# Designed miniproteins, single chains, continued (2): the designs that were tried, part 38

Each design is a single chain, and the fold is of that chain. pLDDT is the mean over its residues in the fold that is shown.

## One batch from the design tools (miniprotein)

Design m5385
Fold by ESMFold2-Fast:
Structure m5385 (fold): chain A 58 residues (1-58)
Amino acid sequence: SETEEEERAKIVKEEMDIVKKLLREADEYQNSGDEEKAEKLKEEAFKRMTDLMLKLME
């Protein structure tokens, strides 16, 4: 239904906004030389993306 589709789209957008924020923060730490922090943030972003994809799969 349209309502379910809109709700799902909103959840995807919100989660992707968090992922994008984590990736931007990772890039910032990498540019400052903090590779460990950058890697941790990238891993967190990838885990969130994986969880989102699993929730969207039938």
Scores: mean pLDDT 81

Design m5386
Fold by ESMFold2-Fast:
Structure m5386 (fold): chain A 57 residues (1-57)
Amino acid sequence: GEELAKKILEAFSDVPLELIVALVEREIEEAKTSSDPAVRAKIPELEEALKVLKSKL
């Protein structure tokens, strides 16, 4: 959600927001192809963070 989006923005402060959005989208797609249930369990949080990040574009 918002907390994860904030952490991502702080970690990548020198990276353009458009590139950050693209990286998060790739992470979600990789998580969807993972055989690990713990990795897939992170998808909703990543999708909420992506929604927050996209709202700033």
Scores: mean pLDDT 80

Design m5388
Fold by ESMFold2-Fast:
Structure m5388 (fold): chain A 90 residues (1-90)
Amino acid sequence: QSDRFTQQGIDRLQRGDFQGARDFFTQALSIDPNNGTAWSGLGHALDRLGDFDRAAQFYQRSSDLFDSQGRTSQSQVARGQSDRARQRSQ
């Protein structure tokens, strides 16, 4: 369930439907709040919608979850995205 909604969210991001992406990632997280990919995708959607502060927070959540799971490369990517979003919120 959560993975299916995550894939739909990614599809919407690729098509530039950032509001649709946000909705699907939100549904994925309602099923599995430990889904680091969905947190990262939600951050990306919010970043593209101009909500940089929440984007930074959700990218950070994604980074922390990937780190806790030993997924170091994905954690580092999400951390970098969080830092960029935080800079844009200033």
Scores: mean pLDDT 87

Design m5389
Fold by ESMFold2-Fast:
Structure m5389 (fold): chain A 100 residues (1-100)
Amino acid sequence: SKKIEELKKKAEEVRNKMLELGQQYADKISELRKKAEEYRKMAENLKAKGPEFQSLADEYKKLAEQYEKEARQVSDELTDAMVEGEKEIKKYKEEIEKLK
């Protein structure tokens, strides 16, 4: 029973860490995507203002693409972390079942 209680506590600790990471990463991804959209809109507005702003518009387009790439990388990292956490929780559940 003591080993089962310890394994349940470990599974709950992993679950709580996954929830905390999920919230932190969701906020980070949202901020990065918002920055990408802001730079994309600035690039479009600059192109409309005239040829003297074309170089700056192109730079803001590159910044938007960089923030989109960073958001995707952070999203992929979150997905990998969630998959790993799910595997660890499953392992603890299987160990509990074997002890029953």
Scores: mean pLDDT 88

Design m5390
Fold by ESMFold2-Fast:
Structure m5390 (fold): chain A 114 residues (1-114)
Amino acid sequence: SDAEEAYKAGEIGGEKAAAEVEKLVELLKDKDPLTRLAAAEALIKIGEKYAKAAVEPLIELLKDKDVLVRQLAAYVLGELGHKAALEALEEVAKNDKDKAVRETAKRAIEKIKE
């Protein structure tokens, strides 16, 4: 399954997981909630060093029509700690129509600044 594949990419290790980054970002938009969660976990496991290529695609997902996709994108950006995401996360924290997405973006900003 896509969820199992995403989980395995995170477990394989940093350099192999980096080759999967583009696929993992797309899996954050998957219709299956388990696939989305597995992709988010895998992106976090590969860490900042190998997930830098995910930053711009994740920032774009902050504008997604699906509330859960926006929330996961904000969460993953916070865990990855990329300062390049701060401006986009601040916009989401102030202006997103969903309270949970705003709260997730606020927590992500706090994590990146620490």
Scores: mean pLDDT 78

Design m5391
Fold by ESMFold2-Fast:
Structure m5391 (fold): chain A 62 residues (1-62)
Amino acid sequence: EPVLAKAVKDYTATRPDEISLKKGDEVLVLDESPEDPNKWLVRLLATGELGLVPKEYLEIVE
């Protein structure tokens, strides 16, 4: 089940499968990355972009 999370700091994408985030951006966490256990597949709510982001840049929102 997708979970709402928020970026705790800015992240700049370094690979084509990643997306960039700004602190305070809201994302929907869809899945863990099968290739990298430290990354989550997310959808950025403001733009609809899909991509991988390091999980340490996200905080789950209840």
Scores: mean pLDDT 80

Design m5392
Fold by ESMFold2-Fast:
Structure m5392 (fold): chain A 65 residues (1-65)
Amino acid sequence: DELERELRLGMLTIKASSLGFEVESVSGDEVVISAEIKTKEDEDALEELKKVAEKLGVKVKFIKK
């Protein structure tokens, strides 16, 4: 249960980093990420990350830089 939660958080943080997002913090069931959104590709990456988070049951908080 706690291990499954840590694995889900880890999967989301790896995905966020692979998409170019900075992981600011991980707390409880929430991952806080930041990035500069300038292009359509950046917007598509954020949408992909949100879909992955929904499937994993993890909350994502986005901070725009």
Scores: mean pLDDT 78

Design m5393
Fold by ESMFold2-Fast:
Structure m5393 (fold): chain A 65 residues (1-65)
Amino acid sequence: MKIEELRKKLKELGLPDSAIDTVIDLAETETDPEKFINSLRLLAKALGLTDEQIDELIKKAKELF
């Protein structure tokens, strides 16, 4: 499933399990792709990810849609 690919990418970026679960919940509950991407950017920035890591995560998240 595409969700498992997103989970794998989040683990590769070194996110804690609690943050990974939050992102997966957002992917499963948010039906608007643009809102999901914006929420994901804000969450990743708050977690201290670099701009490069955020861009890679957003590219992977867009594959869900």
Scores: mean pLDDT 76

Design m5394
Fold by ESMFold2-Fast:
Structure m5394 (fold): chain A 105 residues (1-105)
Amino acid sequence: DAVTAEINRLIAEIEELLREKGFSDEEIDRVLAAIQLAVAHLEELIADPEALLAAVREMARAIIEAARKEGATAEDILEALRATYARLFPDDETGLRALDLIARL
């Protein structure tokens, strides 16, 4: 559907940005895994497609800003995602724990 297509477009845009910035395939895979996990958890929590898309756009914005900084690391990007997720969904302990586990890979 249109929401799924837009989410996939945002994920593809992030992947391309990371590749352009010279991140390794391993670093890109870690970031994409964290994003995909966050999106999957949000699809379970948010029934409203527009609210889901708004949350994903907010996370994408934070990731893109972190990735564009000079000397940005995969850890910086994962921290930006985790911080934005915690701000939007502070009571989602399961999602936060899962993101913390991916950040250790």
Scores: mean pLDDT 83

Design m5395
Fold by ESMFold2-Fast:
Structure m5395 (fold): chain A 79 residues (1-79)
Amino acid sequence: EIERARELKKKGEELFKQGKYQEALDLYAKAGELALGKDNELTAESLEKMGEAAEKLGDTELAKYLRELAEKVRSLPEP
């Protein structure tokens, strides 16, 4: 459900603020998976948050990939 995806994204943001970037990344990934094919904006936002967490973990290549993927998802027609 979309509500569950939003809850996971919010929990991920709380972990990100605590400096728990890997745990935040995992929750953002789960939120994006639940939103995929149902809410393109929530999916794209989740991918962007994953990119921010990846950058904090020093993975610049993953961060770039996730940002590009988020932009692509936003360009898709709404389901």
Scores: mean pLDDT 83

Design m5396
Fold by ESMFold2-Fast:
Structure m5396 (fold): chain A 60 residues (1-60)
Amino acid sequence: MLKELEEKAKKYEPILERLAEKRHKALEEGTELELDPEEAEVKKLVDEMQQLAHQAALAE
Protein backbone atom coordinates (compact mmCIF):
# COMPACT_ATOMS: atom_id res chain seq x y z
CA MET A 1 0.00 0.00 0.00
CA LEU A 2 2.93 2.39 0.60
CA LYS A 3 3.88 1.94 -3.07
CA GLU A 4 0.70 3.71 -4.23
CA LEU A 5 1.44 6.74 -2.03
CA GLU A 6 5.05 6.82 -3.23
CA GLU A 7 3.97 6.66 -6.89
CA LYS A 8 1.42 9.45 -6.38
CA ALA A 9 4.01 11.63 -4.64
CA LYS A 10 6.48 11.17 -7.51
CA LYS A 11 3.76 11.91 -10.07
CA TYR A 12 2.69 15.09 -8.25
CA GLU A 13 6.23 16.46 -7.74
CA PRO A 14 6.85 17.49 -11.39
CA ILE A 15 3.31 18.88 -11.67
CA LEU A 16 3.78 20.99 -8.52
CA GLU A 17 7.10 22.25 -9.90
CA ARG A 18 5.38 23.32 -13.14
CA LEU A 19 2.67 25.05 -11.09
CA ALA A 20 5.31 26.99 -9.13
CA GLU A 21 7.05 28.01 -12.39
CA LYS A 22 3.77 29.24 -13.91
CA ARG A 23 2.89 31.16 -10.75
CA HIS A 24 6.27 32.88 -10.72
CA LYS A 25 6.00 33.83 -14.40
CA ALA A 26 2.41 35.07 -14.01
CA LEU A 27 3.40 37.30 -11.08
CA GLU A 28 6.43 38.60 -12.99
CA GLU A 29 4.37 39.44 -16.10
CA GLY A 30 1.31 40.61 -14.14
CA THR A 31 -0.92 38.04 -15.80
CA GLU A 32 -3.50 35.70 -14.27
CA LEU A 33 -2.32 32.20 -13.38
CA GLU A 34 -3.51 29.67 -15.98
CA LEU A 35 -3.43 26.05 -14.83
CA ASP A 36 -3.47 22.87 -16.87
CA PRO A 37 -6.18 20.39 -15.82
CA GLU A 38 -3.53 18.17 -14.20
CA GLU A 39 -2.08 21.12 -12.25
CA ALA A 40 -5.55 22.19 -11.11
CA GLU A 41 -6.36 18.63 -9.97
CA VAL A 42 -3.12 18.33 -8.01
CA LYS A 43 -3.71 21.70 -6.33
CA LYS A 44 -7.27 20.66 -5.43
CA LEU A 45 -6.08 17.34 -3.98
CA VAL A 46 -3.37 19.05 -1.90
CA ASP A 47 -5.92 21.57 -0.60
CA GLU A 48 -8.34 18.74 0.26
CA MET A 49 -5.61 16.79 2.06
CA GLN A 50 -4.71 19.86 4.12
CA GLN A 51 -8.38 20.39 5.02
CA LEU A 52 -8.75 16.74 6.06
CA ALA A 53 -5.60 16.97 8.20
CA HIS A 54 -6.96 20.05 9.97
CA GLN A 55 -10.35 18.36 10.47
CA ALA A 56 -8.63 15.30 11.97
CA ALA A 57 -6.62 17.52 14.34
CA LEU A 58 -9.79 19.33 15.44
CA ALA A 59 -11.55 15.98 16.02
CA GLU A 60 -9.05 15.00 18.74
Scores: mean pLDDT 71

Design m5397
Fold by ESMFold2-Fast:
Structure m5397 (fold): chain A 78 residues (1-78)
Amino acid sequence: MLSADEAIRLAEEYLDKADEALKQGKYDEAIEYARRALEAAMEAVRTAETREQILRAIGLALRAIGLITEARLKAGKK
């Protein structure tokens, strides 16, 4: 089980990888990394002990959902 700070850091790392994959047109990789980021962000929400941690974790989860949606939309236009 990760601490909230560790889960937040992991979510940010996966989001950075998802953003890079999306920029390269690697939509399947972007979706996979964004899903991992969402799982980490949800773990951070579950383990959060402060208001600042929960808000940051929710923000990361929403960013991951948005990235999955964008990647799926762009892949579907192929």
Scores: mean pLDDT 84

Design m5398
Fold by ESMFold2-Fast:
Structure m5398 (fold): chain A 60 residues (1-60)
Amino acid sequence: TDAELQALHAEAGEELRKFREYFELARQNPGKESERYLKEAEEFAKRAEELGARIDALLA
């Protein structure tokens, strides 16, 4: 479980890194491309939240 917990933390960190990357791309790119990047950022944020819930479940 410790190895699994470590892997989930690493995965959540990677999803948050991608969220920041795509959010920054959205800010730098005008128009319809911005909407696409924001949608991708939202998906990464959602995955990070789901990973956080899985971490909480393992600790419960």
Scores: mean pLDDT 82

Design m5399
Fold by ESMFold2-Fast:
Structure m5399 (fold): chain A 102 residues (1-102)
Amino acid sequence: MYEELLELLDKLEEYARKNGDEETLKLIEEIRRLADELAAAGEDKALEELTERLSTILKLVEEGKVTPEQLKRMLEGIRAYMRLVLYTLRGEPPPASLLEVK
């Protein structure tokens, strides 16, 4: 599962790199770090859910159904979810900015 997640991130990174999208590349890098923390914490269920979501995003990207801006928003959502899980595991409240939908 974790290896599949990393492979999906590799493919998304290649797409972002081809488009010169530095912000998306930074988001993917941060998601990789958070995925490593989730794997170290033994959060297999969260990793499974993330793998499914990233697989769906990659399919939409490969089919040309997602703009770079939409991809960024989807990845920001994934990052927010990962941070929320890790904050909960650490017994820390998530930042208010992660709880506000704008």
Scores: mean pLDDT 77

Design m5400
Fold by ESMFold2-Fast:
Structure m5400 (fold): chain A 63 residues (1-63)
Amino acid sequence: LKKLQEEAGELIEEVEEKYPKMSEEEQKELEELLDKLNEALSKEDVEAIKEYLKKIKELLKKV
């Protein structure tokens, strides 16, 4: 869990760099995925955390 929280922290830094380069649709999708990731982190749902981390990383790769 702690390692996943660290990965989420690194992801937030990447989000800050790429967010202003994203389209409005991509920004909205990212915000929805971040909300779901935060909910999964609060519930300590390891599988959900991994799923949303992967989806966010895929979205950021497009930018």
Scores: mean pLDDT 78

Design m5401
Fold by ESMFold2-Fast:
Structure m5401 (fold): chain A 56 residues (1-56)
Amino acid sequence: SLEEAKSLAQYAYTQAVMGGLSLEEAVERALSVLLSNGYSEELARKAVKEILESLK
């Protein structure tokens, strides 16, 4: 689901940022994690976009 994808994206993004990656690299890491977990590219990009909008 989108909500499950968003939860995983938020976790992966936060871990990447805490690990010292740039914001751009953290976005790429979150996308890679979602794709590796079987989410479609479209759903993965939507989940990452929505979590980033919530951080504005």
Scores: mean pLDDT 83

Design m5403
Fold by ESMFold2-Fast:
Structure m5403 (fold): chain A 119 residues (1-119)
Amino acid sequence: MMSREEVIELAQLAALDPRAAAERLGIEVAEDTPDVEIYLRIEREAEEPAVRLAARLAALAEGYLDPETALSLDRELVEAAKAKDLEAVRELSYEILSIRGVSEETAEAIVEAVVEYVE
């Protein structure tokens, strides 16, 4: 069972580094597995909602958004997290989640976890 701190770290990794997140979760991936498939496997197999939603958020950005929009949102999210800009992290997360109508309860969990980790 993961601690609260591990869940927060995995949520951030799942959004930015699917291979590292998969390793933390014990999900085996082939050497040539595309990142989008790793995101989807994390979303499916992780038990923590925040981690699952983080992976889904990343997969949605790559799978459903146009390439330029997906790249822009990913970069802004990474930069906001490094700067500990909690408002920007929340807004970017909600923006991506709202595009596909993700549940507000799940969005709240990931936003709370990511925001607390960044702070």
Scores: mean pLDDT 69

Design m5404
Fold by ESMFold2-Fast:
Structure m5404 (fold): chain A 79 residues (1-79)
Amino acid sequence: SIAAYTAAANALNLAVLYNKLGSLYEAASDYANAIAYYQKAAALGNASAYVNLANVYAKLGKANNAAAYSKKANALDAE
């Protein structure tokens, strides 16, 4: 339906915004807020946010979290 398409488009736009907010916090070395916004973007299906989460967790030395998010990003990219 048009309503379902509009909701999906709004969710995708929100995902892009959250991913950008995460990148701005990461540039400021505020990794806690970067992770929070990347997680919001990832929950809305933004594949780039999973890559960004993997990179942030790797920088923090959290290899298991980094590997898990990298795997999710690769699964979405394989389509």
Scores: mean pLDDT 82

Design m5405
Fold by ESMFold2-Fast:
Structure m5405 (fold): chain A 69 residues (1-69)
Amino acid sequence: SMEELKELIDKAGVLAALGRLEEAIELLRQALKMETDPELKELLERAIEYLERGDIEKALELLSQASKL
């Protein structure tokens, strides 16, 4: 559902801000499996890439954009 997807994205953002990057990435990968919108998929994939690099600030910007779609 859209509500479940948003909840996963929001929780991932909170976990990323707390430095819990592996847990944040896991939730975003779950969100990607549920998402069919190619624009939102691209934002989530890029957010995961930035979290894997430890660039939390850029990842949070992308997650903020995703939450507004």
Scores: mean pLDDT 83

Design m5406
Fold by ESMFold2-Fast:
Structure m5406 (fold): chain A 60 residues (1-60)
Amino acid sequence: MKTFEIELEDPLRAIGAALRIIGDFPEAEVSLEGGRLTVTVPDDPELAEKVRRFLEELEA
């Protein structure tokens, strides 16, 4: 499994991102702690790349 972690300044933005990930990547597990979003994906390189790109766009 691969785990990605991203910190967002706004907790509401983090909640919105988590909900979108759950909808778009149902194989991923999402955890929230304040502004910190943790996403765990199965050992699927293509899925992991898509999730990583989504998180990069959120930080941009």
Scores: mean pLDDT 78

Design m5407
Fold by ESMFold2-Fast:
Structure m5407 (fold): chain A 61 residues (1-61)
Amino acid sequence: LVSDPELREALDVVVEESLLRMKLAIARSIGDEEEAERLERELEERRAEVERAEALIRAAL
């Protein structure tokens, strides 16, 4: 159990990224081009935040 709110937020960011990647895979599988483009854009926009979150998690562990 993580008591550090910053570390918990970083973990939530990484988990959300994983969920977005799963949603993207599903959208691509069913041919939902609009949803796939939206998810790709969202993942790209979150790239720097995810990298910071991963670095913080690595430093804490």
Scores: mean pLDDT 80

Design m5408
Fold by ESMFold2-Fast:
Structure m5408 (fold): chain A 58 residues (1-58)
Amino acid sequence: GPKERELILRLIGLKLQRIGLEFDLTLETDPAKIAALQKEIAEIDKEIKEIEEELEKL
């Protein structure tokens, strides 16, 4: 249904965003910027988990 489609599209978008941030992390040498990127990845990982849990309930 529409909710399932919306969740799947959001999940795909978040996974692509995560890949980009992990790539950025491989190039970064500034500890403060590394910490900021790791925080963004952790926030995306939490949102991915929430969406996957919502999809499991459908």
Scores: mean pLDDT 89

Design m5409
Fold by ESMFold2-Fast:
Structure m5409 (fold): chain A 85 residues (1-85)
Amino acid sequence: SRSESLRDALRAAEDGLQSALKNKDWEKVKAGVRTLGAIGREALRAGDEETFRQALELLRKVREESTNPSVIEAAEEQIAELEAL
């Protein structure tokens, strides 16, 4: 189902983001942040509030835990876009 695909996408995005963070690959971290934002938007369109909430919480965690200003900015941008929906 669409909800199953979104949950699988969320898990893949979280795993990729975790790997990129460990490698300090900031371009891949920012790509992961943008992917979480896209998953959140698709989840809301599909009525999948749980996946939307999980994507938003992962973005907030990246914002709070990151020390890289460009990563924080990317996370804040995606959070603002999702909260405006």
Scores: mean pLDDT 87

Design m5410
Fold by ESMFold2-Fast:
Structure m5410 (fold): chain A 55 residues (1-55)
Amino acid sequence: MAEEKLKILDENQKVTIELLRRRAKANGWSEEELEKAIKQLEHATESQRAAIKKA
């Protein structure tokens, strides 16, 4: 079922966002730069989510 794949995808997104926050802090990113990076990740995840639902 696609539902389990979507759950795993969502969980992986949360982990990746946490890693992005840590990297942003380590590299001196602005909050705006971090938000843009998270938005790009969310957009990519939404594309994958649509593909899983289509299948």
Scores: mean pLDDT 79

Design m5411
Fold by ESMFold2-Fast:
Structure m5411 (fold): chain A 72 residues (1-72)
Amino acid sequence: SAAERLLEIAVASYYQALISTDPKAQKSARDMAEIAYQKALELAEPDERASLEKEYNERIQEVEEKVKKKKE
């Protein structure tokens, strides 16, 4: 669905923010992640929003763990 595609964009943008060393690139990526996530919630059916929010939170935690392991 369109909401699932936007969720993928949000997660990918969040990952980009975590690995970027340029503060401007970090902010741009974080802003894109937030915009994509909010649009995903807007396009999701009301009864799917809680599931989408849970999936997003789980996926960003996984991404944060992967980045921490790669750095040290």
Scores: mean pLDDT 83

Design m5412
Fold by ESMFold2-Fast:
Structure m5412 (fold): chain A 67 residues (1-67)
Amino acid sequence: SMEERKEILELSLELSEAGTTAKVMQDKMREILLEAGFSPSEIEEFLKYHGVDLSALVELLKKKEEG
């Protein structure tokens, strides 16, 4: 959705700003994925294998929209 895209862009901007921590990024990624309908176990699995990879996040959200 356009809202998910906006959240991804906001996350990208926060990553580039001074004072942004990895914890803040992980919390926002969890929120985005949970809102997109992923289970907590799926979210933790994603973070375990991909970390804070925004490219992987975008690809996962795209697959969710297509499937």
Scores: mean pLDDT 72

Design m5414
Fold by ESMFold2-Fast:
Structure m5414 (fold): chain A 70 residues (1-70)
Amino acid sequence: MSEQELLDEILVAMALMQAGIALSIGASPEEVREMQEKLIERARKLGASEETIEEIRRVFEETIEEIEAR
């Protein structure tokens, strides 16, 4: 695995973990959006691919939709 591939995989795993925890603790959609923005900002600074940024965004957006549907 390249360093880029490893970084991208770790960032997606972090997004999934953060989203899962947020859903479990009853976080608000606003709190999840803040988590999304902070992780995406960090990911971009670390040189994550745009495909990885889109995947992170999708994970959090799906989590927000699930929270709003409950």
Scores: mean pLDDT 83

Design m5415
Fold by ESMFold2-Fast:
Structure m5415 (fold): chain A 86 residues (1-86)
Amino acid sequence: MYTDLINIIKKLSEEGIKAIEENDQFGRDVVAAFLAMVRGLAKSAGLLSEEEIKLIDEFIDALRNGDVEKAKEYSEKLIKLLKEKE
């Protein structure tokens, strides 16, 4: 389960960054919605720390604002933390 969570967050982060780089507003909105859903479900299951939740929220904000540098920064920090728990 936790490995599956890491893989889905990694995939969504990669797709989100791609959507920013391609200036794909619809793609950014879709990825943000899926990340918000995953965040809610994983938080309810006790799989995410407050730091990881904050990084997801900051990534969603960067994604919505089209800030590719911030999206890459928050995504890298989040994936690193998640892999350390695997």
Scores: mean pLDDT 81

Design m5416
Fold by ESMFold2-Fast:
Structure m5416 (fold): chain A 57 residues (1-57)
Amino acid sequence: SAMDEQALAGLRKAAARLDELSDVEKAVLAHEARYVLETSDNPELRALAEEILARLA
């Protein structure tokens, strides 16, 4: 869906810049990744969200 495409693009962009993000930006990203895992069944989105959370841990 268009919403899944936008979410995927947003998370990919954030993941590419993850080491450059501020603590506040990292906290927001973690919240967004957790929300994806709670609400989405899209396997590509879920895999990316899990990768982001693992890198932020």
Scores: mean pLDDT 85

Design m5417
Fold by ESMFold2-Fast:
Structure m5417 (fold): chain A 118 residues (1-118)
Amino acid sequence: MQPLASEPRTVDLGELPPGKYKVKVRVEALGDAEVTVSVQLLVDGKPLASFSLRVRGGERAEAEATVEIPKPGKLQAVVRASGEGDRPARVRVTVEVYDENGNLLAKAEIELELRPVP
C-alpha cells in the first residue's frame, strides 16, 4: 500500500449575517480505500471549526457543529483528504449550512481525488 493524498480544495459557501448556524459535513468513500477527510471552516480567513472524518470503502460518515458568526462575513470550507491504497481513490464531501430554524442556507458538494504520494 502507498500513501494517498488530495490537493486542498477551498469552496465558497457565501456571505452570512451574524447568528448561530448548524454545519453538517458528510463524507462518502468512492472505492475501496480508507480515507481521512479534514474540513476547516473559515469566516473572512479566520478559523471557525474543524472536522476530521474517517471512512472505509463503501462507508459514509457525518459530523455536525454549531458555530457562531459575530459579524457578516464570507464562509469558506477548506477540504483535504489523505489515506492509504494501491491505486488512486475518490471521496465525496458535502458541506451544508443551516440557520437556527433548520433552513438550508448553503450547500457545497465536492469530489476529491487522492493520488499516490512519492
Scores: mean pLDDT 82

Design m5418
Fold by ESMFold2-Fast:
Structure m5418 (fold): chain A 90 residues (1-90)
Amino acid sequence: SLAQRKAALAEIGKLISETEKQLKEIESTLNKSDAEKKAKELLEQTRRRIEEIKARYDVPQLVVELEVIFSEDASGKYKISLQVVVSDEL
C-alpha cells in the first residue's frame, strides 16, 4: 500500500542518513585504501538492512540502489559521496 511504502521509505531515509554520517567519519579518519574497504563493508550492511525493512513493510517491489563515489577536492584530499536511486518497479 501507499502508506506502507511511505513508512518504509521514511525508515530507509533514516538509515541512509546514518550511513552518510558513517561515511563522513571514514573520510575524516582513514586513508583512501582503508576507506574504500570500509565503505564497501558499510554499504553491504546497509543493503541487508534495507532488505529487512522492505520485508517488514511488505514492499518487495521497492528498489533502492546505493553506490559510493570517491572523488578528490581542490587540495587533493579524497572525498566520499553516496549516490541513492529509489524506484518502486510497479
Scores: mean pLDDT 85

Design m5419
Fold by ESMFold2-Fast:
Order: structure tokens, then C-alpha cells, then sequence
Structure m5419 (fold): chain A 55 residues (1-55)
């Protein structure tokens, strides 16, 4: 699940022309989310990280 979400986020940011340094930072933040987080908690944290990257 996690690797798939990270891959989709990277593809989305690349399609929108986000700089590679920002994409790499987003991936690092997504990977820092605790492994024991629920699917809902992971989704909310990932959405927050993505929103911050696109701001």
C-alpha cells in the first residue's frame, strides 16, 4: 500500500511540473509516517504533505 501511494504521489507531482527536489522531499516525509499508522491516518498525513508541497 505505502509504496503504491508514494509512487502515485510522485507521478502526480511530476505531471504538474513540481521540481525534483520538492518531489524527493515529499517522498521522504511520506516514508517518515509511522508504519503502525492506520490507513486513514496515513491518507490524511499524505494529503497534508501533498498540499504543503503544492502550496
Amino acid sequence: MRDRVIAMVRAHLEARGVPQEVIDAVEARLRAIPEDASEDEFHLAAQRILDEAMA
Scores: mean pLDDT 77

Design m5420
Fold by ESMFold2-Fast:
Structure m5420 (fold): chain A 64 residues (1-64)
Amino acid sequence: SIEEAAEELAERLAKKYNVPEEELEKLKEEAKRLIEGFLNVGFDLELAVRMAEMIMETELSVAG
């Protein structure tokens, strides 16, 4: 499901970038929003998750 995919992505990125627990919920919401956005423009779930991961990982890598 979209919610499971967003949660898995957010948890994976949180571990990689040492995101504090208080920020995890926000990260999950961002992942869900991005995945839904890509699905709405015609991407399948697998590709939508990969696109969301690239965007979020880029943001996290430049913020830290």
Scores: mean pLDDT 83

Design m5421
Fold by ESMFold2-Fast:
Structure m5421 (fold): chain A 104 residues (1-104)
Amino acid sequence: DKARELIEKGKKYFKEGKYEEAIKAYEEALKIYEEENDLLGQAEVYYLLGELYEKMGKYKEAIEYYRKAAELFEELGKGESEDHGALLLAKILREKAKELEKKL
């Protein structure tokens, strides 16, 4: 799975402090998930971008990515069969974004 390999590559770059390389790997993975209409994959990549921008101290960008991830998890959690796990993740990410607003 090329998208999964790109995420793992991005995570390694992130751990090494190679943030630009991590962003590029995550953006490439995001594009694949967008082409596949994989909302869960897209939500995971937005979450990872949020963590990365937060680590860089770029709180405005981190907030935007956490909100995008939360929106996708909310979409995944809504329906006749509610996914309570996805809804809980969305709530956690919105709370993260709200806490980061205090650092702006």
Scores: mean pLDDT 86

